# Designed miniproteins, single chains, continued (5), part 75

Each design is a single chain, and the fold is of that chain. pLDDT is the mean over its residues in the fold that is shown.

## One batch from the design tools (miniprotein)

Design m18748
Fold by ESMFold2-Fast:
Structure m18748 (fold): chain A 61 residues (1-61)
Amino acid sequence: MKPDEEEINESLARMYISLGRKAREQGDYETALELYRKAKEIGNEELQEEAERLIEEIEEE
């Protein structure tokens, strides 16, 4: 059975968020923002909102 395209995009978006959080923890805010933006582009509404909040948190610094 082929995975749903939405399931693939959701998994990929979650991966980008995880990598972005790791980049931010390492002080690489530019990479974190890039990864969060990618998650926002391909994620579902819930993941888009999560990515937006993470972007806002970095922008406050």
Scores: mean pLDDT 78

Design m18749
Fold by ESMFold2-Fast:
Structure m18749 (fold): chain A 65 residues (1-65)
Amino acid sequence: FDELLEEAVDRLVELGIKKGREPTLQEAVEIVRRIAEEKGIKLSDSVARTLATMALARAKERLKE
């Protein structure tokens, strides 16, 4: 999941810049699910939320510096 997590962080940072605000958890979950679908990985709801929470935290830190 490391590659999926890193891609999710990059997409969330880009989304935050485009929107001029921090991304939401729901946006993070949607991005994680899309990346998983692109890679043919089936995620449970709990795993998707866990990965989304981790990616969102890392994206927020990068947006704040």
Scores: mean pLDDT 81

Design m18750
Fold by ESMFold2-Fast:
Structure m18750 (fold): chain A 75 residues (1-75)
Amino acid sequence: MEELKKEAEKLLEEAKKKAEEALKEKDEEKKKKLLKEAVKLAGKAHVLYAEAEGNEELKKKAEEITEEDLKKLEE
């Protein structure tokens, strides 16, 4: 359980770095790509956190939210 939470924390830090890179990026296409990477990393982290808590509903919700956020970035 603790190992999954530590992995989730690492993924959240990577997501933060990608989001910060996106904010500094002037090219809109590159910015969207970085934001998509950040969303995927954050989504994976939330899934791992939900697994560590044994919460299947939170896991499904995290996956659904990640998919919705990615679709918004495709638009």
Scores: mean pLDDT 80

Design m18751
Fold by ESMFold2-Fast:
Structure m18751 (fold): chain A 94 residues (1-94)
Amino acid sequence: DPLKKFIELVLTKIPGIDKETAQAVVDSFSLEELLNATVEDLKKVPGVTDEQAYAIQKVLEALKELKDDPRKFLLSIPGVDEETAEKILKEAGI
């Protein structure tokens, strides 16, 4: 699923979230469940701290609002420039 791969890549840009944790999050939920996940749902994922669960939920909420424009969503994340956004989209197959 290209959108799940996109979410995995986006989550790795959150400070303190490594590739293994991002993979565990996306593998723990269906796409619909992931987009509607609460902080409490995310805290149930092994390796996710309370602070990380809160950060992940905010990113997923923003993605849900901007789902029709993944590039605009990426550019809304602090520290993500045009080049980083294009790389993430290419790796996700979007």
Scores: mean pLDDT 78

Design m18752
Fold by ESMFold2-Fast:
Order: structure tokens, then sequence, then C-alpha cells
Structure m18752 (fold): chain A 74 residues (1-74)
């Protein structure tokens, strides 16, 4: 994966994370779950491009956001 491709994937992951947090704060848990799915798809894209470390980082990010959603549902 090129540096430019990695930077684009990271930027997209950050954008979805910010949106997910905003959605959680507003009670839009469905929107937040869609952002988690988008982050997981970015992880799969990174893996397909041969960047396992970036893929694992995005998967951990998605898991952390999902835990916040689960806590908000209680």
Amino acid sequence: MSKEERELLVSRAIGHTIRAIGDILEGNLEGARKDVEAIRKLAEQAREMGDEETAQSFEKLAERVEKLIDEAEK
C-alpha cells in the first residue's frame, strides 16, 4: 500500500469515528453502528492492500466504538 493510500484510509477511519461519537451523543445508535461497519470495511481494504497493521488498528478502533454504543444502549 502506498503512503497516499494509507493516509486516505486513515482519514476516512477518523471521519467515521468522529461521526460515530457524534451520533452516540445524539442517541443515533443506528447511525453509529453504520459508521462502525464502515471502519470495519476500511480494515478489510487495508488487509487486501497488504497492510495488516493498519487493518488491525482499524478493527480495534471499531471494537472500541462498538463498546461505547453498547454502553449507551444500557
Scores: mean pLDDT 86

Design m18753
Fold by ESMFold2-Fast:
Structure m18753 (fold): chain A 60 residues (1-60)
Amino acid sequence: KPPLELVKKLIAKKLELIGLEFELERLKAQENPDEEKIAELEKRIKELEKEIKELEEKLA
């Protein structure tokens, strides 16, 4: 049985990832996209994806 705290942490990170992905699409849809903000969001998304993968492996 996986610990509830780890499951909650995984869910929270997945929700954060969805939010960042939505924000990234919003920024890219602008007529003059902020390249610096896009790069920062893409970096954060990659970091979160790595954290999520590590947590999923611990819960497997």
Scores: mean pLDDT 82

Design m18754
Fold by ESMFold2-Fast:
Structure m18754 (fold): chain A 118 residues (1-118)
Amino acid sequence: MKKAEEYLKKGNELFDEAKYEEAIKYYEKAIALKPSAEAYNNLGEVYFAQGKYEEAADYYEKAIALDPKYVEAWNNLGEVYIKQGKYEKAIEYYQKAIALDPNYKRAQLNLERALSLK
């Protein structure tokens, strides 16, 4: 467990430095030791930052499959659909995030923006 958390932390540090290829390698090492919704979600965020939206969506879906209550992954899938111009689908995913956590301000703001894009 501690080693997987150390790899996850290193991946986060590299992602913050925009070292995307290195961040991916450390998230993959964390997942290989212990799959987690957080590690899959963070790996998806790296692909999203690279503009690889379909790959990002796949990893966010893996995060949700491990933990359906992982609010950040539902919100992040909505953001993928916004980038793809699929506003109605984005709205559905933001609504799911809000249903899981009504206090999650990011999903509320994203929902308002998505509704204005229709």
Scores: mean pLDDT 89

Design m18755
Fold by ESMFold2-Fast:
Structure m18755 (fold): chain A 100 residues (1-100)
Amino acid sequence: SEAEKLLEILEKSIKKTIEELKKEKDEKKIKLKVGVLLGMMRITLAVLRRLGIRLTPEQKERLVKLLEELKETVKELLGDSPLAKEVVAEIDELIEDIRA
């Protein structure tokens, strides 16, 4: 399905972002990389909604699991800093939107 192809692209984008973050030492660049990923995902999901394409529960759970992994990577790299809390909150907001 078209939804499955777009989900594979989103899954690859999340995984690539996680690997790039592990190599990044600049906290502001970490925030920027996550922000770009989340923005692209929100646009893609909005397009799917406009086309009447509904994600299955299994497809939603696949994205959520990868976003949880992204969130843990951010916590490992940025600790409990205000910046980490902001980035984690933005990831949590997208997880809630996907589950709705």
Scores: mean pLDDT 88

Design m18756
Fold by ESMFold2-Fast:
Structure m18756 (fold): chain A 61 residues (1-61)
Amino acid sequence: SLVEEAKRFLERMIELGYSPEEVKAEVEKLSPEMQKAFIEASKDLDSPVAKAAREAAEKKL
């Protein structure tokens, strides 16, 4: 599912040491469908990176 894909993407960004700012830039490039998936995926993650991804996706939708 797109939600699982978004979760894998988020985990990879965290593993690679992406900053919240870098994560926002990457999420802003994604399709609306993928941005919705990021909002859902980020609900279960309590990290600054996950919060940044959610905020960026919500602002672009």
Scores: mean pLDDT 77

Design m18757
Fold by ESMFold2-Fast:
Structure m18757 (fold): chain A 70 residues (1-70)
Amino acid sequence: SLAERALALHREYREAKAAGDVARAEAAAEELRKLLEENPEFFEALLEASRDPSVSTEELLARTAELMAA
């Protein structure tokens, strides 16, 4: 799913950043940005999930996946 792919890209970004792999981190961030821009329904679901400002990025993506699956 789109949300699963977005979560995987976010995790890859964090892992690459922690490892100091700048090129891999930039590639993951760019793919995530493109995914969000090219999928307006995912963006709408993300906005709905983001109503709670206390939610982490990972939880936000998980909630978005649930909303899209409904």
Scores: mean pLDDT 69

Design m18758
Fold by ESMFold2-Fast:
Structure m18758 (fold): chain A 73 residues (1-73)
Amino acid sequence: SEIEREVTLALLELEMYLYGYELGKVLPLEEAIEKAKEKARELAEKAGLSEEEKERVVEAAVAGAKKGYEESQ
């Protein structure tokens, strides 16, 4: 169902946000963002997500990386 798809996407977004967050806490910001994007794109492609859904997961990873970096200052 569409609801089940949206829940799955939200969970992937949360997973990638938390992944980015942990990277942002320990890496320079630019490196954290790059690695978070790479991981998010790989996961999204493996999961067979559309381009729009891939961008959502990538944006979540980047947001996490930025937040982790900010909180580590």
Scores: mean pLDDT 88

Design m18759
Fold by ESMFold2-Fast:
Structure m18759 (fold): chain A 72 residues (1-72)
Amino acid sequence: MKSAEIFRKAAKILEERGELEAAAALRQLAQSAEEHDISVESVVKTLEALIEAGEAGPNTKAILEALKEAIE
């Protein structure tokens, strides 16, 4: 599955959970991934680093968990 498809799958998971702001962020990322070579692994590592640094936004953990679920 391409990165854009993984991001859209994660966005759908978040939408079904009512996390609409986090889902919108992932849909924007999916659009960018269609135009640029954006790796799901790079995004996951970046989000994990932000959480460990205490610089995570309110949606960061929800986005990370949805991405991990989308990867299976």
Scores: mean pLDDT 79

Design m18760
Fold by ESMFold2-Fast:
Structure m18760 (fold): chain A 87 residues (1-87)
Amino acid sequence: MREETFRRAREAAEPEARAAAEEFKDELSEEELEEVAREAAEIAARLAVRLGERKGWSEEEVAELARELAPAIARLLATARILDRRA
C-alpha cells in the first residue's frame, strides 16, 4: 500500500515538478533541472503520503496533493541551487 501510493504520487508529481524546474532553464543546466524535478517530485510524494496516511486519503487524493505541491518545491530547490552557485 504505502510503496504503491508513493510511486503513484511521485509519478503524478513528476510532470508538474519538471514544468516548474524548466522555468529556470536559463540559470541551470539540463542535468540540474532533471535533478531538481526528480527531487521535488520525491519530496512532494513523501509529504502527500504522510498527510494522506494521517487523514485516511485515497491513493488518488494523495497523488493530487503531490501534483499540487511539486511546482512550489521545484521552485524552492531551483532557487536554492542558483543562490548557492552565485554565492
Scores: mean pLDDT 84

Design m18761
Fold by ESMFold2-Fast:
Structure m18761 (fold): chain A 69 residues (1-69)
Amino acid sequence: MTLEEARELLERREELVREAEEVARELLERAEEARAAGDESRAAALEAAAELILIGTELDLELAERIVA
């Protein structure tokens, strides 16, 4: 892997992480709306989906940083 390829990979991973964090934020907002509407099961599902996305992005970014470091 060249240094340029490594930088491009890290930049792409950082962009994906930011996009995923935005999606997770939207899911959490929708979960709050569902909970306010009395749909506890939907709220729980949306929260679980957001949590899974955040865990996945943290692991993916950490791995990418190790590769380029």
Scores: mean pLDDT 76

Design m18762
Fold by ESMFold2-Fast:
Structure m18762 (fold): chain A 65 residues (1-65)
Amino acid sequence: SMHEEEYLKLKEELDKLVSQKNPDKEELRKLAEESEKLAKEYLEKGDYSSAAGFADLAARARKAI
């Protein structure tokens, strides 16, 4: 199952950063690292849905850098 509140909070912060004219690359990098860590943790727990969600957030943040 997806940890919906945690996912939504990170998604909202990512959306806020990428909506800015000059997004803070350091904040994007920190968001990517946190999302990558969560993706790995949920993958290790066998929660593939949550892992995929956080991995997608990480990829989007990395692409914005």
Scores: mean pLDDT 84

Design m18763
Fold by ESMFold2-Fast:
Structure m18763 (fold): chain A 62 residues (1-62)
Amino acid sequence: DAAKYAAQGDAYAANGDYWKAAEYYAQALQLEPDNETLRANLLAAVQQQAANPTAGFKPYVP
């Protein structure tokens, strides 16, 4: 269901998780390849991910 994938992408984007947002938008776009809104949302998520990789989270570094 493309609508469910799009909704999950929106939720992850709202939380700043652009990697997950892009994955869900890409899955939705595979189901609806002609959906211009999904293409725009995927592009926006990819751009945000590139600008803010990991959103500043720093995991354990020994």
Scores: mean pLDDT 73

Design m18764
Fold by ESMFold2-Fast:
Structure m18764 (fold): chain A 107 residues (1-107)
Amino acid sequence: DPLRRRLSQQHLRQGNDFRRQGNWDQAIQHFQQAIRLDPTNSQAWNNLGQSYLRQGNWDLAIQYFQQAIRLDPTNSSAWSGLGRAYQRLGDDDTSQHYFDLSRQLEG
């Protein structure tokens, strides 16, 4: 639905504005609305992962980054997000592997 996709992109932009302000709760609400409107919006899944990572919910962040990568395996930000989440969980080997994948995708 083209209207749902446009509204999803609008919520993604509003979520990014709240994220830049440090208003993570409002950012999360907008990213959740973006994925409800367009569940193929890989960037919204990635930004939701980043938001939960910032709040210290590393397990939930991993789930959202994995969904972003499933939709767009070239999303270097989502691979980097997985690296950070696994680093916070103390799994340095898995963390380094995901950071290496992210860097390869950035060029």
Scores: mean pLDDT 89

Design m18765
Fold by ESMFold2-Fast:
Order: structure tokens, then C-alpha cells, then sequence
Structure m18765 (fold): chain A 61 residues (1-61)
């Protein structure tokens, strides 16, 4: 299975919308920071979920 960082990177590389790219980049940077701080899997999934929620809202608009 892909790690959260690999999933965010793959989505970022495939994305053409600059606003969505910014959200994905910020989410990846936040996940990397949390991993360095020893954050739980639950905290990493929350950041990922929040980012994907924002992406979905933009794609719906």
C-alpha cells in the first residue's frame, strides 16, 4: 500500500489545478512535520482527510 506521503505526492503530480496543488503540497508538508514530531497515525489521517475534503469542495465548485 502507498504511504500517506506517497498518495499526496502522486495526487500532486497528477493535479492540474494550482489551488488544489497548493492544498496537496501544504498537506504533504504538514504530514512530514507531524511524522518528525512522532505524531499518531490518527493525526496523519486527520490532516489527509481535511486536505481531501478541501480538494473535493473545489472540484465540486
Amino acid sequence: PLSLLEMLEKEYEAEKDPEIQKILKEAKERVEELIRQGASEEELLKVYGEAMGRVTRIRRA
Scores: mean pLDDT 80

Design m18766
Fold by ESMFold2-Fast:
Structure m18766 (fold): chain A 69 residues (1-69)
Amino acid sequence: AEAALERARAARAALDEAMAALRTAAPEDIPAEIGRVLRAIGDLVDAYLRAARVDPEAAEEIRRLGGLP
């Protein structure tokens, strides 16, 4: 579960960076920045689903990091 938690923390940091870049992006850069946001969200969801099967404590931490329901 440590690997999933580390991946989730990295994905959360990447999401925060991508969201900041998206706020200041020129129209031509928006598709690339949206792609980065979607990738980070996918990584967070994947980490949560993997952790939820084997480590409820790590899954809860990932849920808090990603704002998952």
Scores: mean pLDDT 75

Design m18767
Fold by ESMFold2-Fast:
Structure m18767 (fold): chain A 63 residues (1-63)
Amino acid sequence: RTLSPEEIAKAVVESGLVDEKTAREIADRVGEATPEQVAAELVRSGAITPVQAAKLARKLEEL
């Protein structure tokens, strides 16, 4: 199941792990994406750790 960039940006900002501008940039970059793809991109960009990514992916699955 894929998420819209708008859903991704809001959920990432709510996580408190990154600033709103970073969340918007990631959402724009990935577009329509699965929770795991969003989490993986944040780890690859160095914005969050793999442990934080696992928690974020779980949060995104609830959307």
Scores: mean pLDDT 77

Design m18768
Fold by ESMFold2-Fast:
Formats: sequence, C-alpha cells, structure tokens
Structure m18768 (fold): chain A 94 residues (1-94)
Amino acid sequence: MIEPLTEEERRLLLEALRQMKDAIDNAKSKEELIQKVKEIVDEARARVTSPEGEILLTLVDIAVAIAQRSKAPLEEQKEALKRVLDSIEETIRK
C-alpha cells in the first residue's frame, strides 16, 4: 500500500501536472516537448519526499521515454501524454 500524499505534496504535484500540460500544448517539436516535461519532473522530484509522489513522477518519465521512441505524429503524442497526466491527476485527488 502506498503512503498517502501530504496536502503540500498533493498541491505541488497538481501544479507540476498543470505546468506539464501547458508545456505539452506550447511545444512545437517532439524534442521541446520531451525536454520541457523532463525539466518540470526534475524540479518536482527535488521537492517530493513521499514514495507515492516518486512513483507518480516516475510514471511521467516512463510515458515521456515511450513518446521519445514513438514515430507517431507530434499531435497524437501530445494527446496521449495529456491522457497519462489526467490519469495521474485523478490518482492524486483520491
């Protein structure tokens, strides 16, 4: 069983997810999308102390790695990544 997130970490992760969604929408290339999302993940990871928060950030890293290796069009990758972020957000809100 995963330790519950603190209210502070919950707010931090929700803000990070919002910043990631904004970065995805504004990215003009696959390289820019991957770089900006990774920067946001790294900043959030430095401030997260819970095992649950680390697992959720690792799921974003895995999704970004899959997107980086994918030959799918940029817009399809953006939609897929936003769906992953939405699923993570729902997990945080429980």
Scores: mean pLDDT 81

Design m18769
Fold by ESMFold2-Fast:
Formats: sequence, C-alpha cells, structure tokens
Structure m18769 (fold): chain A 86 residues (1-86)
Amino acid sequence: MEIIIELVGASVGAKLGAIGIGVQAELNGGTMEVSVEGDRLTIKIRGASDKDVDEAIQFAQAVEKDGGRVEITQEGDTLVIKVEDP
C-alpha cells in the first residue's frame, strides 16, 4: 500500500509527526519521499505495512483534534491524508 501525507500551513509538531511516520515506514522496509514547496510538505510512502497505515490514520485524527482540517481518502491502493489550517 502507498500513503501520501500532504500538509499545508501545518504546525512544526504536525510536520515532524508526519516525517516520523515516513521514517518508521522506511525502517520497516518501505520507502519515503519528502518534498517541500513553500508551506506545503508532501510525504509519500511506498511499501507501507498495516501498522504504517494505522499510525498514519492515528496521526491524522490527532491533528484534527488539535484544530487542523483533515481529509482522509483511499484511491485504490493509496491512502491520501491532506492536512490544512483554515
């Protein structure tokens, strides 16, 4: 499975949390790609395990509870998490 996390205007804590998910997935045998364009941070994870998916969803739920705008969608074998400040 692939995971894409897009953060726009996100807090430093949210950005570090998303990077941490990518690093953990890479340690579990997946791959992580990070791109930054202005206030947009995109983390793309390939070869994600079920645990990586659960951790990404829990991250998204935590950001939403902290006041972030979160959208979670699944497009085929890709989980997409978008985070925006209002």
Scores: mean pLDDT 82

Design m18770
Fold by ESMFold2-Fast:
Structure m18770 (fold): chain A 90 residues (1-90)
Amino acid sequence: SEIEKLEEKLKEAVKKGDWEKAIEYAEEIARLEPDPEIRARGLATVVLEKYRLGLLSEEEFREFLDRLVAEGRLSEEQKERILAEIEAEK
């Protein structure tokens, strides 16, 4: 399937240490996920990793999580847990 091909590309990018490309493939996989809850969690994980790599500002990261909550795809509690995880890493 298309997802299986992207998963293989993701695995290869991770092996090569190409984190920007790995994040790009992970985002494509998340977007193709038919389950909206799993898709939202996958997208939130991708955005968290982009933030950790310095590809997103904290403001852009927070705005993305706010959008997922507004769309009903992420709970306010899940957003708070993600933000707490980032604070714990500081």
Scores: mean pLDDT 75

Design m18771
Fold by ESMFold2-Fast:
Structure m18771 (fold): chain A 81 residues (1-81)
Amino acid sequence: LSPELEAEVLEALAVMAAAIGRKSGDFKWAVEQLKKIAEELKKLGFDPTGVLEVLRDIQREAEKSGDKETAELAKKAIEEL
């Protein structure tokens, strides 16, 4: 894969990870996947902003569901990226 195609695949995987997390309620897994995807995008020299917005959405949803630990993980991931 070229870096550009790899970035497109990573962006698609981010959308899928968020959807799986929302459907399953496993927000922790979704945060972990999104963080890895954002890190790989940065490593390839691409802007992770789209993935960071998804992480913020998952953080808010985790907070609303009472999953404070996952919300804190998402917040920390956003701050580190």
Scores: mean pLDDT 84

Design m18772
Fold by ESMFold2-Fast:
Structure m18772 (fold): chain A 63 residues (1-63)
Amino acid sequence: SALEEEARRLAEEYGMPAESVLGAVRALASGDPVVERAALADLRKAGGEEFAERVRRLAERYR
């Protein structure tokens, strides 16, 4: 799917597993603010603020 391809490319840019990016996209698209905050915190810790923002923007396209 387009989501899987974009997630894989983003994961490769930041040296992250594609499965982690896909899981984060689903969490951010969940509409649960607790789940969203946890996912954003994990993304920032793993790849920094820019990485977290790019994953968040990817999730916005698929919510």
Scores: mean pLDDT 83

Design m18773
Fold by ESMFold2-Fast:
Structure m18773 (fold): chain A 87 residues (1-87)
Amino acid sequence: SEEKIKQLQRIAQRAATIAYESGNKEAIEIAKRYSKELEEMIKQGASVSQLAQKLIEMLEEVIKALKDNKEAVKELEKLKKEVEKLL
């Protein structure tokens, strides 16, 4: 579904924004790496399930990098639940 792919892209962009706004170098590098991988997967025609799985991996790595930032973790956990609802 093109609509579900757009929703996954929105969630990925929000996760990247949280990483950038945190100023945490590890989180920013994770966001950059996964954003490029997700764009490539979309160009190659990856399924909603494949994109959702990759985005969950991104979210979990960013959560670990930002573990001491309670507000960022809470927002990222909400985004993870949004991804799970698209499956």
Scores: mean pLDDT 90

Design m18774
Fold by ESMFold2-Fast:
Structure m18774 (fold): chain A 64 residues (1-64)
Amino acid sequence: PTLVAETDWDDVTIAALVRDLQEAFPEATITRDGRTLTVTAPNQELADAIKARLERAGATVTEV
């Protein structure tokens, strides 16, 4: 499953969140394009967990 997260955060905030997500979910692939994060998870359980964490941080998340 792939998630697209749209954010209105500064570079420092996005970098910190990416670091925290990669540490918490090492099996996920996280790529950043400006203020948009694309996360590819190996299974739906991990995708659901990552989506919940991103939404709690204030991102708008769409599963594609």
Scores: mean pLDDT 81

Design m18775
Fold by ESMFold2-Fast:
Structure m18775 (fold): chain A 71 residues (1-71)
Amino acid sequence: AADDARVEGVPTELVERAAVIASRKVQEGMTPEEAAQHAVDEIADQLTPEQREKLYEALLRLAQVTADHHA
């Protein structure tokens, strides 16, 4: 698996769920920052504040790559 599929201290299942949401939102026309924030918000109740920050940073990088390839 690619290193971008893993976030330290965040359960892999939650990372995968959020990554799918973020990628879909970018494809629907959201900015990388909006897509990453929406994905974190969808599962925020299952995350600690520290896990939210780590997940947001990882999703932002993923969303930026997705947007660059689509543009």
Scores: mean pLDDT 76

Design m18776
Fold by ESMFold2-Fast:
Structure m18776 (fold): chain A 61 residues (1-61)
Amino acid sequence: APSPLERAEAIVDELVKEYGITDPETIERLRWAARLLAGRPDASEADVRAALQAMIDHELA
């Protein structure tokens, strides 16, 4: 089964593709945040996705 870290990185790749994000700094920040959240035992995959979506919404505003 994929690790929490692998799942979090996959979520970043999905969101980068969905939102058409091309800025490497934004992509790096999303990956950093995903890795940090994936290390938390209290964070679900849905929590990670929601947090990353909020970061994207902020960066695109």
Scores: mean pLDDT 79

Design m18777
Fold by ESMFold2-Fast:
Structure m18777 (fold): chain A 59 residues (1-59)
Amino acid sequence: SAAVEAAAVEILGLLMRAGEAGVPVAELRARFGELADPAVALLEERGVVVREDGVVRFA
C-alpha cells in the first residue's frame, strides 16, 4: 500500500542517520505502529535491509 511504501522511505532515512548501528525494531514499531513490520518486510524482500537481534540494518 502507499502507506507501507511511505513508511519504508522514512525507515531508509532513519537507517541513513543511524549508520552501521541500525535502528531497533522496537523504535520502528513505536514510530510507525502497524506499518513498521510490513515496511521492514518490504525492504527485506527487496534485499535492501536485514533484521538481526531485533535491529534493522542496511544489507
Scores: mean pLDDT 87

Design m18778
Fold by ESMFold2-Fast:
Structure m18778 (fold): chain A 81 residues (1-81)
Amino acid sequence: SMMEEEIRRKTGELLELAKKVYEEYKKIPNEEIRRLLEEADRLAREAGEAAREGKYEEALELLEEAKRLLEEALKVAEKLR
């Protein structure tokens, strides 16, 4: 289905972003970056559960929120350089 394909694409994008944030966290461990990574992981897990239940719109919203948190973590990392 198109929605399942969109979820897979967005999940892949999120994983790439999370790896980038994690590399920044390894260079400069910071409590705010850690909290944002943990919250994004929680939302990604909730998105996976929503997708399994066929709640695709909810899953997409959760993935988009997780992406926003990871982008915020990158901004925090940039401020610490």
Scores: mean pLDDT 87

Design m18779
Fold by ESMFold2-Fast:
Structure m18779 (fold): chain A 59 residues (1-59)
Amino acid sequence: MKYTFDQVVDYLESRGARLNDEEREDLKTVFDSFDKDGDGTLDESEFQALLDFLGLSLS
Protein backbone atom coordinates (compact mmCIF):
# COMPACT_ATOMS: atom_id res chain seq x y z
CA MET A 1 0.00 0.00 0.00
CA LYS A 2 1.26 3.50 -0.85
CA TYR A 3 0.22 6.81 0.70
CA THR A 4 0.29 10.19 -1.03
CA PHE A 5 0.92 13.42 0.88
CA ASP A 6 -2.80 14.23 0.56
CA GLN A 7 -3.74 10.87 2.13
CA VAL A 8 -1.33 11.52 5.02
CA VAL A 9 -2.94 14.95 5.61
CA ASP A 10 -6.42 13.35 5.49
CA TYR A 11 -5.35 10.72 8.03
CA LEU A 12 -3.97 13.34 10.44
CA GLU A 13 -7.12 15.46 10.10
CA SER A 14 -9.27 12.37 10.81
CA ARG A 15 -7.24 12.03 14.04
CA GLY A 16 -8.18 15.62 15.02
CA ALA A 17 -5.14 17.46 13.68
CA ARG A 18 -5.61 20.78 11.92
CA LEU A 19 -2.83 21.98 9.63
CA ASN A 20 -2.42 25.57 8.45
CA ASP A 21 -0.43 26.44 5.31
CA GLU A 22 2.91 26.72 7.16
CA GLU A 23 2.34 23.43 9.01
CA ARG A 24 1.48 21.72 5.71
CA GLU A 25 4.75 23.02 4.20
CA ASP A 26 6.69 21.70 7.21
CA LEU A 27 4.92 18.34 6.94
CA LYS A 28 5.81 18.21 3.22
CA THR A 29 9.49 18.65 4.12
CA VAL A 30 9.25 15.79 6.64
CA PHE A 31 7.26 13.66 4.15
CA ASP A 32 9.92 14.21 1.47
CA SER A 33 12.65 13.19 3.94
CA PHE A 34 10.90 9.82 4.51
CA ASP A 35 10.14 9.37 0.79
CA LYS A 36 13.46 7.72 -0.08
CA ASP A 37 12.36 6.94 -3.66
CA GLY A 38 11.20 10.51 -4.41
CA ASP A 39 7.98 9.19 -5.99
CA GLY A 40 5.76 11.42 -3.85
CA THR A 41 4.40 8.39 -1.98
CA LEU A 42 5.22 6.49 1.21
CA ASP A 43 4.99 2.74 1.57
CA GLU A 44 3.70 1.12 4.79
CA SER A 45 7.12 1.18 6.51
CA GLU A 46 7.81 4.80 5.58
CA PHE A 47 4.30 5.86 6.66
CA GLN A 48 4.74 4.05 10.00
CA ALA A 49 8.10 5.82 10.48
CA LEU A 50 6.47 9.19 9.76
CA LEU A 51 3.68 8.52 12.29
CA ASP A 52 6.24 7.43 14.89
CA PHE A 53 8.26 10.62 14.25
CA LEU A 54 5.12 12.70 14.80
CA GLY A 55 4.28 10.74 17.98
CA LEU A 56 1.09 9.31 16.45
CA SER A 57 1.89 5.58 16.45
CA LEU A 58 -1.24 3.43 16.61
CA SER A 59 -2.14 2.58 20.20
Scores: mean pLDDT 77

Design m18780
Fold by ESMFold2-Fast:
Structure m18780 (fold): chain A 71 residues (1-71)
Amino acid sequence: AEEYARRLAEFARDVLGMSEEEARRIEELIIEAARLAEEKGFEAAYEKYGEELEALEARLRARAAAGRARA
């Protein structure tokens, strides 16, 4: 989970042109969601972070499509 979070944050920064701060927020969100899933199960993680994770995926997809890569 942590390795996946880091890879996604690196992709967001290096490919999508997101700031290092935005990439860090993405990493933190995924790590916290994964940690909650391990501690309390996937249902608890989805209830707390599901909407935020879906919104993140939509933003990453939209940014890739829009080509707004450079700060």
Scores: mean pLDDT 72

Design m18781
Fold by ESMFold2-Fast:
Structure m18781 (fold): chain A 62 residues (1-62)
Amino acid sequence: AVDEALEELRRYAEELRALVEEGRLTPEQARQSVLDYARDLEKRYGVTLPQSKIDELADYAG
């Protein structure tokens, strides 16, 4: 469940990074979107995601 949620978060971060590179999204918006989606995934999967991994993916997106 944790690994599945992290994989979904990683794919989302990759999509957001592409939007930032295209100038369609700011780095700040991308980072915040990753943080918000991580919390949604925690609720949907019933897990707590490692904060270090969330921060890593947020930094990657923005």
Scores: mean pLDDT 86

Design m18782
Fold by ESMFold2-Fast:
Structure m18782 (fold): chain A 71 residues (1-71)
Amino acid sequence: MSEEDFKKIKEALEIVREVGELLRREGPTPEAIEEAQKKFEEAKKILSGVSDKEKLIKELDEAFKELLASQ
């Protein structure tokens, strides 16, 4: 894995953390869910340039489903 790939993965993980904090503070409101979806789409775009992107994007989608289900 290159340093560039590592930085992109770190950025995507930071977005996931922000989404978790948002949903914990606001709860499962339509507005919070919409903002969370937007942030997750940004994370997917960041990961699109990384090796094994399909697997990483799938794992990100599953993480998002779990975050929504836990609320």
Scores: mean pLDDT 74

Design m18783
Fold by ESMFold2-Fast:
Structure m18783 (fold): chain A 73 residues (1-73)
Amino acid sequence: GAEKALATVDPEEASRRALELAEEAVEIVRNGGSVSLAAAKVVAAMLLAALSGDEETLRRVKELAEEVDELIK
């Protein structure tokens, strides 16, 4: 099931999208927006970072996810 989804994902595009979603999540919470929407974007970013296979992208997305968690406490 998952193999076909992976075959349609460009690793470079997945990496770019992961960072974009994670950065959008930080912006949402910084601007007092929806915490639920920010959390959803973080989850999507983590999944895309994993699909990209790029360890640096995954590391950066994790850092941004931690920033979101710190901002919403």
Scores: mean pLDDT 79

Design m18784
Fold by ESMFold2-Fast:
Structure m18784 (fold): chain A 79 residues (1-79)
Amino acid sequence: MISEEDLEKALKALSTLDLSTVSKEEVKEALIKAGLSEKTAEHLARVVFGEAPTPYSKEELELQVFVGMELLVKGVAEV
């Protein structure tokens, strides 16, 4: 559904955000600024917040794993 290039752009954009406090709209805006289309950014923002229906594609699953790791690292760093 998304390209590997789109996934790379999304991962870079999300790495600059505080995923523990960011809203879905802020994620969407960051993805659009990273060069993703509005439609792709909206879909990936839903994937990030677990609101997209399963099953996920490989790229969507990689994005979910990244978000989970970022939240885990953020939680550990805040302790």
Scores: mean pLDDT 71

